# Designs tried in a protein design run: designed miniproteins, single chains, continued (4). Part 20

Each design is a single chain, and the fold is of that chain. pLDDT is the mean over its residues in the fold that is shown.

## One batch from the design tools (miniprotein)

Design m12661
Fold by ESMFold2-Fast:
Structure m12661 (fold): chain A 70 residues (1-70)
Amino acid sequence: GPFSYEELLAFFTRLQQLRPDVFTLDPEVMATAVYRALRGEGSFAEIGEELGVSPSTVRGYVTLALAHLS
């Protein structure tokens, strides 16, 4: 099932603390993108447009969350 927003926020906050050179976006933006994508709340392009990130960035964060939280 989809992860909670709090779980995703904690995950991306930790990733930014470990690798701020790689994870340059606000953790809330990363968490929101993944949360919405996993719930089917729009395409990667639609979510990316609303949050100011590329569709490939949304896909990348979804892949990362699924690999580490599932």
Scores: mean pLDDT 85

Design m12662
Fold by ESMFold2-Fast:
Structure m12662 (fold): chain A 87 residues (1-87)
Amino acid sequence: SEEEKIEVARRAAAEAALARRAEAEEALAAGDEERLREIAREIGYEAAKRVIEEAGIEAAELLAEKLREGGDLAGAEGAEEAIEEAK
């Protein structure tokens, strides 16, 4: 079902984000705002790429929207980059 595909895509996206957690924590501890934004962008890109493969472009567009609403502008930008590449 569509709900099952979206759930699998969300899990894959979460795993992609988890892989960058240590780097994000180091950047946060160092107060490196530029590095933190770069990492957030990369996480958004990887997450959207996984979501596109599992659930399609519309699901990735919803991910990008939620990232923007949550204040993760860099993550949203990364997600949008992956979406544009897939079009």
Scores: mean pLDDT 79

Design m12663
Fold by ESMFold2-Fast:
Structure m12663 (fold): chain A 75 residues (1-75)
Amino acid sequence: MEADKLAAEAVKLAGETSRLILEGKISPQEAQERIDWILEVAKKLEATGSQENIDAAEGLRKMARNIEGLVAGRS
């Protein structure tokens, strides 16, 4: 239950962060802080050992990688 809420919040933050980067409403530093938090959530999900949470963690890492690409493309 806690892991499900954490995963959902991280997915929401990833989507919001991507939108803010595309709209030019977020600094590169703030975007990186959000990426770091998403990656921390992914680590916590993997630590549970559940296959569903491991799959969710991989999804979050892919989202973080995509956000990093958006930040680089705006430099």
Scores: mean pLDDT 82

Design m12664
Fold by ESMFold2-Fast:
Order: sequence, then structure tokens, then C-alpha cells
Structure m12664 (fold): chain A 80 residues (1-80)
Amino acid sequence: GDKIDEALKKLEKVLRNSNEEIRKKILEALDKIIEGVINNDEKKIEEGKRELVKALVEAGLSEEEAKEIAEEIVKKLLEK
């Protein structure tokens, strides 16, 4: 599979298994990344990426795995 497909599958599993607080943090971080991409705001993309990594680590992922997920999502969004 594509690296993005694996990242999205892991993200879905985390969202499904997380409490409401962690889910909100993940969704807020994703929204911030999307808004940054739409507005060409690189600082906002990097802030959202950091917040996403932090939320995924709080959800029980390793920092390395959380960074991989965040990087693949940002990369995919910037392709279009």
C-alpha cells in the first residue's frame, strides 16, 4: 500500500480508540493543517503538524510513528 494509506489507517484506528478529548485535539490539529494549506500559511502548517504529533503521542503512539503520520498527511495535502 501507499504510505499515506497506511498513515490514514493508523489515524482512523487512533481516532476510533481515543477518548473525546484526544479526538478533539487530533481533529483541531488536522483542521489547522488544512487551513494552513488552503491559505499558503507555512507557519500554521508546521504548528498544526506539531499539535498533531503531540495528540497522537497522547493517544499512545510513539513519537516516531506520530511524526510519520503527520508528515505523510501534510505531504499529501501539499500535492494538491
Scores: mean pLDDT 85

Design m12665
Fold by ESMFold2-Fast:
Structure m12665 (fold): chain A 63 residues (1-63)
Amino acid sequence: ELEKLEEEIKRVEEEIEETLRQAADAAQAHDRASVQELMGRLEELKRELAELKRKLEEIRKEL
């Protein structure tokens, strides 16, 4: 369970990096709609990352 949670955290972090690169490219192209969509996705990914880190802390408290 801990290993799976760490794997999910790594996956979300990679998605955040990818989304930031896509947002930078969209901003460079003056694609405001894509930037807005990607920023919304980034906010969701950050919330998911925070929740996963909270679950990791809960597991550590049970050890």
Scores: mean pLDDT 81

Design m12666
Fold by ESMFold2-Fast:
Structure m12666 (fold): chain A 81 residues (1-81)
Amino acid sequence: SVLEELARRVEEVLRADPSVSARLRAAVAGILRRMVEEEASVEGLRSARDALLAWLRAQGVPEATIARVGELFDEAIARLE
């Protein structure tokens, strides 16, 4: 599914960034799993995207990595519209 592909690709982006801790990756994986299990709507994805990007920024994740995560959400949202 689009949501399963989004979850996998976001986890790959975060795993490739050595500044992202295993704890942070686990927290994001939990959020992504809930998103897939609950079949998040387009509105739900927009809210999840904004909240996740803000939280990643607060955790000190590099802007380049945050931008890539945002792009993946935007691609998924476009496919569901």
Scores: mean pLDDT 86

Design m12667
Fold by ESMFold2-Fast:
Order: C-alpha cells, then sequence, then structure tokens
Structure m12667 (fold): chain A 93 residues (1-93)
C-alpha cells in the first residue's frame, strides 16, 4: 500500500487539477439539484482544494463527510455523484 506522500509525488499538477475540477463539477450539480445538501457541497469543494494541494488524506475525509450527509438525507443521486469522485481519486492512486 502506498503512502500519501508517494501518491502526491506520483500525480502530476495537471492530474491533480483535473481531479479537483471533477470534484467541483460534482459540487455544482449537487448545489443545483439538491440544495438541502449544503454541507455536502461545502465538503466536496474542500476536497477539491485538498486534492490540488496533494493532501489526499483531507480529501478522503471531506468526501466521506459528504457521503455521510447524502446517506442521512437519503439522497441516492447525490451519494452516487460524491462516490464517483471518490472512486476517481482512488483509481488515480
Amino acid sequence: MRTQEELAARLSEEEKRRLAERAREAAERIEEEHPELRLAVEQVRLAAEAIERGDFISAEIHLTMAIMQAYVLEDEEALELVAEVAEELNAAK
């Protein structure tokens, strides 16, 4: 299993920006379609900022918080949008 520092070193600045843009796109869709999920939107945006910094531990924490809010509010569509970003982050590792 790779460390967070090894993962940050292996991802280019371009790949980190692309992942952050995907997270921001997910946050925008949730904000437009599911306005009650304000905390989830905020957490996904914080995850995007963490990804750009190469802080994948913070990114995973923020995405987990967003998933938990979508789950508690029983919003399956928002849950899938956040999960897709989390899967792309994990695939980039």
Scores: mean pLDDT 78

Design m12668
Fold by ESMFold2-Fast:
Structure m12668 (fold): chain A 95 residues (1-95)
Amino acid sequence: GEEALELARRLAPEYVDYIVEKLPNNPGAVFALAMLYVNVRVYAKKKGLSDEEVEEIAKEALDLAIKNFPTLSLAEIQKKVRELVDKKIEEIKKK
């Protein structure tokens, strides 16, 4: 409900409105995707990426998760997101 949206806004304020627009009336999904966004940012930052590179990867990961959310399980989405993030980190490190 409202509590889940408030928590999502604290974790991923820049993306919560975008997630809510794509997944209305599913606060659990909004929270899960906000956590996914936060985890991707933390992981990419630990890999030594710039704030701009972290934002690019996090946005692509979130878009992939939103696109696949109605058809794939959360575990399958998390696996695809990890694969995308690792591939993007390798591409950025080669630049």
Scores: mean pLDDT 75

Design m12669
Fold by ESMFold2-Fast:
Structure m12669 (fold): chain A 104 residues (1-104)
Amino acid sequence: ATATGEATVPSGQWVEAGRLEVPAGTHTITARVEADKPVTGVAVQLADENGVPVGGAASMEPGEGILTGTGQARLPAGTYRVLVAVDTADGSPAKVKVTVEVRP
């Protein structure tokens, strides 16, 4: 399963950037985040339909351009929210493009 979304993320806050449907099982979650400015931290996490985090968070090193992280989670079948958090070097909001791929 793959989802791509865009969001404006205030520094240090979680924002929904998209949704995807996931079959039941143990999954590798690969997240790619492109920010419009330098970042000091990025994390992507899946949440259930009620916004409860389900684990498998992908955290990324500080940097510029395209950042990639990987996590793992065991999930029941369902629709999941893609949550992204970004800390910016200047403390301002970032515009981000997020792509999440979920594989068995």
Scores: mean pLDDT 78

Design m12670
Fold by ESMFold2-Fast:
Structure m12670 (fold): chain A 87 residues (1-87)
Amino acid sequence: SELLELLREGFERVKEAVEAGASFDEIRAIIDEEVARLRERFPELPESALETLRLTMLTVAQDALVNKNPDWEAAGERGLESWYRAV
């Protein structure tokens, strides 16, 4: 699925930014770019699904940078899988 491939690419970008020590604002910009990319490639996706994805990815960034959750990567993967199954 092209949607799943783009989701994995987006998550890898967020993960790489976290590992590189990027700020929350920098990671938010990456998330917004990835959501915009999905909106352009899948115009049939409802805006509510794209907003849920954006919030899911922001939760990943918050867990990594703010909550300092050591399981942030695995939790993020589960969140994205849950989103993909719901759409």
Scores: mean pLDDT 87

Design m12671
Fold by ESMFold2-Fast:
Structure m12671 (fold): chain A 93 residues (1-93)
Amino acid sequence: SDAELVEDVLHGEMEVTDEVVEAAKKIILKSDLEALRLLEGLDEALGSEKTKENAKKLLEALMKDPEVRKKMLELAKKNPDLVPNLLKYLESL
């Protein structure tokens, strides 16, 4: 499933591919709840040396899409306690 592909990347089990980026975009645009869960996974991955590079690569790809970028920024700003690493990363851009 789309969620399984993204989870494997966030756990460092596979590389960031175009297929994974498209799966993540679908999750983010489908619902705020599903998007927030993905952002929490990205936040956790950013906090670990094993997974940090994969999380950054996926984030850079997602931020190139204006609709995805807008949704991610909105949800991160509304939920700073849930995604502190992600918010810090986004503020560094």
Scores: mean pLDDT 84

Design m12672
Fold by ESMFold2-Fast:
Structure m12672 (fold): chain A 78 residues (1-78)
Amino acid sequence: MLEEMKKLLLEKAEEEGLPEELVEFRLALLEGDIDKAIEMIMKVQGIKEEPSEELKEEIRERNKEIVEEMKKALEEKK
């Protein structure tokens, strides 16, 4: 479930010592909020221009990857 995956992601982020901005980015990816994920990564990288189509496609790909990664990690934990 999304809630369990979010909890696992937060636990891993805390263990890794990730900065809050990167945690927000990963949470947005996991939730499928592509627009927010793009906004967060652009802020982290200091990009103030309109996001490119290449960046949007990369974020969509990363959304799929993080969901599958968290599903696998959740299955391994249980």
Scores: mean pLDDT 76

Design m12673
Fold by ESMFold2-Fast:
Structure m12673 (fold): chain A 88 residues (1-88)
Amino acid sequence: MSVEQVQSLVGGEIRKISLELGASSPSLRRDMEEAARRDKDPEMAEAYRAAARGDSKRAVEIEDRYTKKVLEDEEKLKEIRKRAEELA
């Protein structure tokens, strides 16, 4: 894995822990709901709304999909770049 892929994975794990903690406490669930209203990313906003409902499983699932998509996009960009170099 590249350094960038490792950083993306670590960031995803930290966010998952935050979502699980957010779902576990009534006061933190309130903070999760506020975060959902302020987040510009609709997928990430839905993760915060799930945590606000106490649905840590759903919140983590959304975060896992987001991180996986970022990693897949990075791999696709590397393949496109390699193909472009082969054609140049």
Scores: mean pLDDT 75

Design m12674
Fold by ESMFold2-Fast:
Structure m12674 (fold): chain A 86 residues (1-86)
Amino acid sequence: SMREEILAKAREAGRTGDQALFEETGDLLAEHGDREQVDEALRAALGAAAGLDPAEHSLEELQVRAAEKAGVPREEAVADVEAARA
């Protein structure tokens, strides 16, 4: 169930702001997900993480906003603190 895996990882990545999970989610979406599944999963997860309505924003806007907002505390970003610097 690729969609379930992508959704679960995307939600955790968005919820925790873990860069490592974001990378893994991105890899799954790029390699295994259909473009429509990628769009849906990213919009839903990034929208929730960014606090935006995914239907009202482009995928790029959601991703940028989620990345900006996901500047989680370094202590919380256990998976990849180095990536959180940028």
Scores: mean pLDDT 62

Design m12675
Fold by ESMFold2-Fast:
Structure m12675 (fold): chain A 62 residues (1-62)
Amino acid sequence: MEEEKRELLERVRELVKEGLRKEFPEWSDEEIEAVAEQVVARLSQLSVEQIREALRLLEAEL
């Protein structure tokens, strides 16, 4: 369960970084990583089920 949450948050981080690179190609890797960390930190407060749902929505948007 804790490992599942960690894996989901890592997947969210990757999708957020991919989306930011696509939307803001002029941003540095450092800026993209900082924003992705903010998103992951916020989602880390949610349940595994809520994170899974957020991940599904992110995958559908990208």
Scores: mean pLDDT 78

Design m12676
Fold by ESMFold2-Fast:
Structure m12676 (fold): chain A 83 residues (1-83)
Amino acid sequence: SLEEHARAVVRALEEAGLTVTGVERTPDGVVVRATLPTPEGDVEVVFRVGRDGEVVAELSRNTPEAMRGVVEALRRATRLIAE
């Protein structure tokens, strides 16, 4: 279900070191808001989880460290969805 899928994404983000700050249901899926700690400060990330398992991430700041953290979180989320 979409709810189980969103819970898997939240778990993957937390396991990747992000702090989940909000989860909102929308007509098109679920929006998960999180904060990624980096040496340069916290980066806000918004993850949009679609009904088909698609996950799209938007960062408040693009650094190599933040991008690496988001890529790792997305890989974990995709794997949990596939299981």
Scores: mean pLDDT 74

Design m12677
Fold by ESMFold2-Fast:
Structure m12677 (fold): chain A 87 residues (1-87)
Amino acid sequence: VLYRANDKLKELLESVGLTKETYTISEIFNALTEYLVEKKLIDTEKNPGVVYLEGTLLGELLGKKSIHLSDGEVFLEMIEKHTTVVE
């Protein structure tokens, strides 16, 4: 199944070098992981596994200031809200 990102999610995907019109769910998840790594949003010292999102594009998409790295459900809900299924 292929997904087309809306303008807001597309901006985030383009920030990590993705410029296609459609993506698989795995490609979107990989792009989100790359975004977290490149922006150094994952806490490794004070609160391991906490992701700080305030002031980021991803934070705007999720509507949250922070999440736990293991909260995959939050990412799935965000993707569903910001994509359309393409045939």
Scores: mean pLDDT 79

Design m12678
Fold by ESMFold2-Fast:
Structure m12678 (fold): chain A 80 residues (1-80)
Amino acid sequence: SQTRETLLDYMEYVKKFAEENNDKEVAKLASEVIEAIKNNASNEEILKKMEELLKKFIEKYPEEKETFEDILEKIKKLLE
């Protein structure tokens, strides 16, 4: 779906950002979301992994918070 493709693109961005900043924890969490999408996991499983990533990402990168929260809210509405 377009929603899953948009989320995948953003998760690839988040993973790259984390790797460039030597943040193995955020890179791992982003990889887990990417893997769930690629393995056709349920919307519920994807959202759960996204919420885990969001919590850690906001904690470490407050400047990215607005963009990440906006994307997550749009994904939640489309996956419901």
Scores: mean pLDDT 78

Design m12679
Fold by ESMFold2-Fast:
Structure m12679 (fold): chain A 85 residues (1-85)
Amino acid sequence: MPPTPAEAERRFEELLREAERRREAALAEAKAHDPEAYARLERKREAEAKSLAGEPLTREEFALAVEEGVELVELAVRAVAEARE
């Protein structure tokens, strides 16, 4: 049977919380030990915020926002697949 919308949404929320915890850990680690990685994560976050606000993006900012969007789509696909059991 296909997963119910509620089951898929709950699993997606669980995966989002896990991804957010991993991002927070990676951001903290990068801030302490890898300033270049930290700067890239900051630029991704800023590009996503601009995209959500409907602000114009540079080509680089657009690419970073697309990378973020692809990660969210991959999480959604995984949530649906895992909810099918």
Scores: mean pLDDT 70

Design m12680
Fold by ESMFold2-Fast:
Structure m12680 (fold): chain A 93 residues (1-93)
Amino acid sequence: SALDKEKERLVKFLNDLAELAEKYGYPELSEFFRKAAEEIKSIKDDVEKFLGFTAELTKRLAEILSKHKDDKEFIEEVNKILEKYGFKPLKID
């Protein structure tokens, strides 16, 4: 289904972010992304729950990345992953 393909895409995206966070020495951030991926996998045929989770994930991602904004190399690599999955890059302000 279209929802299953979107869930698979988002899970891959979150796992790529988790691996990047682990490589940069951010184990709490890596664990957050892995937990988010598992939560996405747990969502059955509930489009409303999926959209609500995605909105909250987007908000939390912005908050967590803002705490790491001074690690410019890490944010640059995060932006490469965002672009790979069709998302807009984060601007560091």
Scores: mean pLDDT 80

Design m12681
Fold by ESMFold2-Fast:
Structure m12681 (fold): chain A 69 residues (1-69)
Amino acid sequence: ADPEKAQEAGRRAYELLLEAGASEEEADRAATGVVTYGMDGRVDLGAAYLASHGAPEEEARELAELAAE
């Protein structure tokens, strides 16, 4: 995984969740999760984690894939 792409995916996830009405704390946890799962190549878990925090399924999958790239 590319750390720069993982960090970019986390930043985008944070912004997406704030726009969806999540708290800053919840958005930060979700962003941290997608980066962590992405760096481990765990795309399925990253996508599920983002969706569980309120991200739309398609965007969650795309961000999880970016984080694992």
Scores: mean pLDDT 83

Design m12682
Fold by ESMFold2-Fast:
Structure m12682 (fold): chain A 82 residues (1-82)
Amino acid sequence: AALRGEADRYRFLADVHRAEAARLQKKSDELRQKGKEDPENAEEYNKQADTYEKLAAEHQARADGFEAKWDALLTEYERLQA
């Protein structure tokens, strides 16, 4: 009975971190675009973009970890339903 609820919890955490990764990556992309539009300040924009890209990668790694836990628990849940 608990496996489905626990799987849903990991799915929720994976979705939250994936959404955060996507939003941080979008901020990085927007800053890189600003650097192209304002070459005099490109170094500062790219520095900020690098920071957001690193944070996005960290959240993506967390999302991947939670997704792996969700997948493992769903596999166990489905096996118990067979």
Scores: mean pLDDT 86

Design m12683
Fold by ESMFold2-Fast:
Structure m12683 (fold): chain A 64 residues (1-64)
Amino acid sequence: SIEELLEELERLEREGVLAAIRGDEARLQKIQAETVELAKRLAELLGFTPRNDREARALALSVE
């Protein structure tokens, strides 16, 4: 479960970088939204509750 979420985050990170390079803002926004949702789910499994959307994104970026 956690491993699957981490793999999905890595996939979204790669797609996000490519979307940013291509200037595909619509795709980038969709990827950012999906990343936030996965980060929230991962945070819940790890016993954290992000206070806001920005914290959820920061958590997603910091997950190794």
Scores: mean pLDDT 72

Design m12684
Fold by ESMFold2-Fast:
Structure m12684 (fold): chain A 100 residues (1-100)
Amino acid sequence: MSPKEKVLEEFQKLAKELSKAPKEEHYSILLKIIDLVIENESVLSESELLGLLSVIEFEMRERKLPAEEQIALLDYLAEHSKNPAVVARAKGLREQILAK
C-alpha cells in the first residue's frame, strides 16, 4: 500500500469511528483526524488536502459540534498546517461560523 493509500485508509477508519462515537468523543476524534492530515501534508496534493478539509467541515456540521469546538479545531489546523491553502480555508471557515 502506498503512503497516500495508508493515509486515506486511516482517515476513513477515523471517520467511521467518529460516526459511531458518543458526542463527548467527537472533538477528540476530529482532532486526531486533523493531526493525521497535518502529519501527511507532504504525501497529499493540495486538492486532496482541501478535499479532506471539506469532509472535516461536513463532519463538524453533521455531528452538530458546538461552535466553540469547531473554532478551536479550525484554529489548531491554521496554527499547525504548513500548506497556505489549508490555512486560508480554515480561517475562512472560522469567519463563516462567527458570522452566524
Scores: mean pLDDT 85

Design m12685
Fold by ESMFold2-Fast:
Structure m12685 (fold): chain A 106 residues (1-106)
Amino acid sequence: VKTLSPEELEFRLRYRKRVDEIFENSPEELIPLELMKVMVELYPDASPEDQELLKRDMRKIIESLLEQGLISEEEAQQLLDLLENEDYPGLLALLDKLIERLRENS
């Protein structure tokens, strides 16, 4: 088992806590969007290796949301463009709007 540095351990524990809070408190249809917000917020604190894994996982979340019909093709493309351009403030703002829309339709 690889021994984690104190900084890596703190990052993993912080990430896990935020994930657990989402699964406990969020409706199922909001979980992917809330997880993506956590990934974006914690992205700057991640190692380069973990940043690539987070980007991969965020792309998969966008694809899953589109396949489930929770977002439009235009919204999926906007999320992907913001992610590829590393416009994390814009990505967070769009995620907040999508979460608000889904809450109103629930």
Scores: mean pLDDT 79

Design m12686
Fold by ESMFold2-Fast:
Structure m12686 (fold): chain A 73 residues (1-73)
Amino acid sequence: SSIIEKLEKQLEELESQPPSPELLLELEILEGIMLLVRAVLKPEGSELERLEELLERVRKRIEELRKLFPDFL
């Protein structure tokens, strides 16, 4: 699952960054990529569980940033 591993690394890098409107945009793009990976690759079992965990993490961070930047996408 090299794609899921890359998505995890990207999320870890973004989670290390301070809050900004640019970070919110980057997280929303990453969520979109994760959704496309789920739709196209249709992972099952542990792979799906891992991807869903990453989606939950990115969405929680997006919600936090939307409270700080409510007019951004």
Scores: mean pLDDT 84

Design m12687
Fold by ESMFold2-Fast:
Structure m12687 (fold): chain A 78 residues (1-78)
Amino acid sequence: DVQQLAAETNFTQAEVQAIQAVADDLNLEQVHTLALLKAAQDEEINASTLIALLKYAQKEEETNFEKLLASLKSLAAP
């Protein structure tokens, strides 16, 4: 849930709620949503950038978690 995801990351409940809404559209399980949130936190990617990535994935009909994670890490490349 939103409270649990917010508690396990540095994102606010409002940010997690916005991210989870798009993640639900992608049929991502909560464990995968949590992993993406933690990866975004580790790579210093803000909530708006993560939401943009997930919306892009939704448009491309990409639901593969490993590809989403790889895309997120690519955004953090120096």
Scores: mean pLDDT 76

Design m12688
Fold by ESMFold2-Fast:
Structure m12688 (fold): chain A 74 residues (1-74)
Amino acid sequence: MDEERLRRGEEFARRFGEETRAGLRELLRISPELAEEGYRHALGYAAELERQDPEIGELTRRAIEEAAEEVRKE
């Protein structure tokens, strides 16, 4: 049960990271300030998830951080 929950949490975090990466990339083309705001907003959502479910929230936060790093590398 817990193992299956974590697997679905990983899948969710992965997708959220992909969406965050795409969104940040688009915002960065418009304005660095908007990209920074988008990143802060995504981290805020992950923090709220972490309050409800620490494991899923941490996975989501890490995916967002990795997505932002990948966009910065471009």
Scores: mean pLDDT 84

Design m12689
Fold by ESMFold2-Fast:
Structure m12689 (fold): chain A 96 residues (1-96)
Amino acid sequence: MPLHPAVQREIERLRAAGLEGAARAVEELGREAESIEDESKRAAALTAVSLLGVAALETARRLTPEQRAALNAALLAAPSPVEAMQLLAAADAAAL
C-alpha cells in the first residue's frame, strides 16, 4: 500500500540525499503509523514521522561526510524504528 504523501515525500528527499538508512527508518515508522486504528492518533503519528524525516535531513546536512556515513550504516543496522529514532537524536546532539 502507498504511504501517506507527506511521509513519502520526505523518504524521497532522504534517498535523493544518499541517506538510505534514514529513509528506511522513516518508511517503517510511516507504515506503523498507518496501521493505527484511532484516526486522531494516526494523524498525529503521521505528522510526527513527516517531521522526523525533515529533522533527519537537516541533521545530516550539519554532519561531516564520515559522521553521515556512520549514521547511515547504524540506521540500516538498527533492529527497530525506536532505536533508529535514538540514533537520529544522538546525531542531532553531536551536530550541535
Scores: mean pLDDT 75

Design m12690
Fold by ESMFold2-Fast:
Structure m12690 (fold): chain A 95 residues (1-95)
Amino acid sequence: SILDHVHSLLQQARHLRNDMGADLTMALIVLSAMELLLQHRPDLVSPELRELYEKTLELYEQLLKNPLDEEIRKKFVETSLDLLDKLQGIVDAAL
């Protein structure tokens, strides 16, 4: 199912959570999981989750423009971790 796919992506992101060299890869996997949920299960996406996703995307765009900005990178990683935790709760409740 799509929820099994999202769950698999979230498990991959969790494996990378403590790898300092993989923080951006982790964050991109989380964004991919969110995009799948939005496309196939928009019924599970609250306004608050959508706002967090949009904020995470905005930080990613800022990081692409300023790839050496440590403050933007930190904020992007932190919001991606919050998004990961929110997505995990939704997937666990829906499975």
Scores: mean pLDDT 86

Design m12691
Fold by ESMFold2-Fast:
Structure m12691 (fold): chain A 81 residues (1-81)
Amino acid sequence: SADEKKNLEEGLEKAKEDVDKILEEVKKDPTKYSAEELRQAAELLRGHAKKLEEAGYPELAEEVREMAERLEKKAEELEKA
């Protein structure tokens, strides 16, 4: 429904802000989160993306997958350090 989509979009925007904050914190202090913690967060986001796609919101699911990809890339960077 339109109301459901709006609530999901609002929740997604907040989640995006939270991911941006995590990435900024890791940039300032690479010890703030482990690579494993970032990967676990990415896995949870992918689970949410699958549920969104199953509910008929593939575009929102794609945005959540992009957030998960950003966290995984940061985890890879931390493992190289």
Scores: mean pLDDT 83

Design m12692
Fold by ESMFold2-Fast:
Structure m12692 (fold): chain A 84 residues (1-84)
Amino acid sequence: SAEAYEKLVKLIEEEAEKYFGVPVKDLPPEEREKLSLLLSLILQGNYTQEEIVEETGLPKSFVSKIFRKARKDPELKPLIDRIK
């Protein structure tokens, strides 16, 4: 749904700002591309969490935190439950 998409984007941006210490708009292009790929792979739902870490190159701790937080949100949980 559009609501789930917007919540997932917001979650990724908020966690990225906490991790990198700067807003997503101020990140280098290569880091922003990794976050865009993370969003895309979650929405596709055909990947494991480990594969998403490997494909994006983002820290396992960062990806795990996003998945943990998303599972606690009723609107995001169905998207995350597709991923092993």
Scores: mean pLDDT 86

Design m12693
Fold by ESMFold2-Fast:
Structure m12693 (fold): chain A 86 residues (1-86)
Amino acid sequence: DRELVLRLIAIILQAIGILIETKDPKIIEGARKLLEAARLMLRDPTEEALLRAKKLVEEVLKEYKDNPELVTLANELLEIADELLA
């Protein structure tokens, strides 16, 4: 689905934007986890890849609950992962 791919690309671009603007190593780590999750969801992901992506997203939601930008991107990725698993 081209629409799902475009949603993933939008999230990737937003995560890259965070990486360019931040100097906080903790925020860099969170954004990198979200980029890895999005990478795992691109190009005909296996169920194993989707479950790994979901785990990375859940780790970001747990570790970065006080960062609304990372939480928003993580929730969007979780929604896409659940759509792809259905």
Scores: mean pLDDT 84

Design m12694
Fold by ESMFold2-Fast:
Structure m12694 (fold): chain A 82 residues (1-82)
Amino acid sequence: VEEKSEEEKQEELEKHTEEFLKRQTRLLRERTATPQELMGLASALIDRGIHVEEARRIMQEVLAGADPAEVRERLLAILEKA
């Protein structure tokens, strides 16, 4: 007998994802982000399967030497529309 359905597993993943996004959005608003912090957040989004294409673009922009403030605002927009 299956103790947890695929739906229950998906709900748990979605809850953890929502909590992660809310926390990261708050932290990003409260602090100026370093390039390392922006890279770390983008990597975490990719690892979680969230906004993967947009997160990859953010990583590429940071690696290309884009302004951290500009990259931060783009990442905030991605998180806020989720």
Scores: mean pLDDT 73

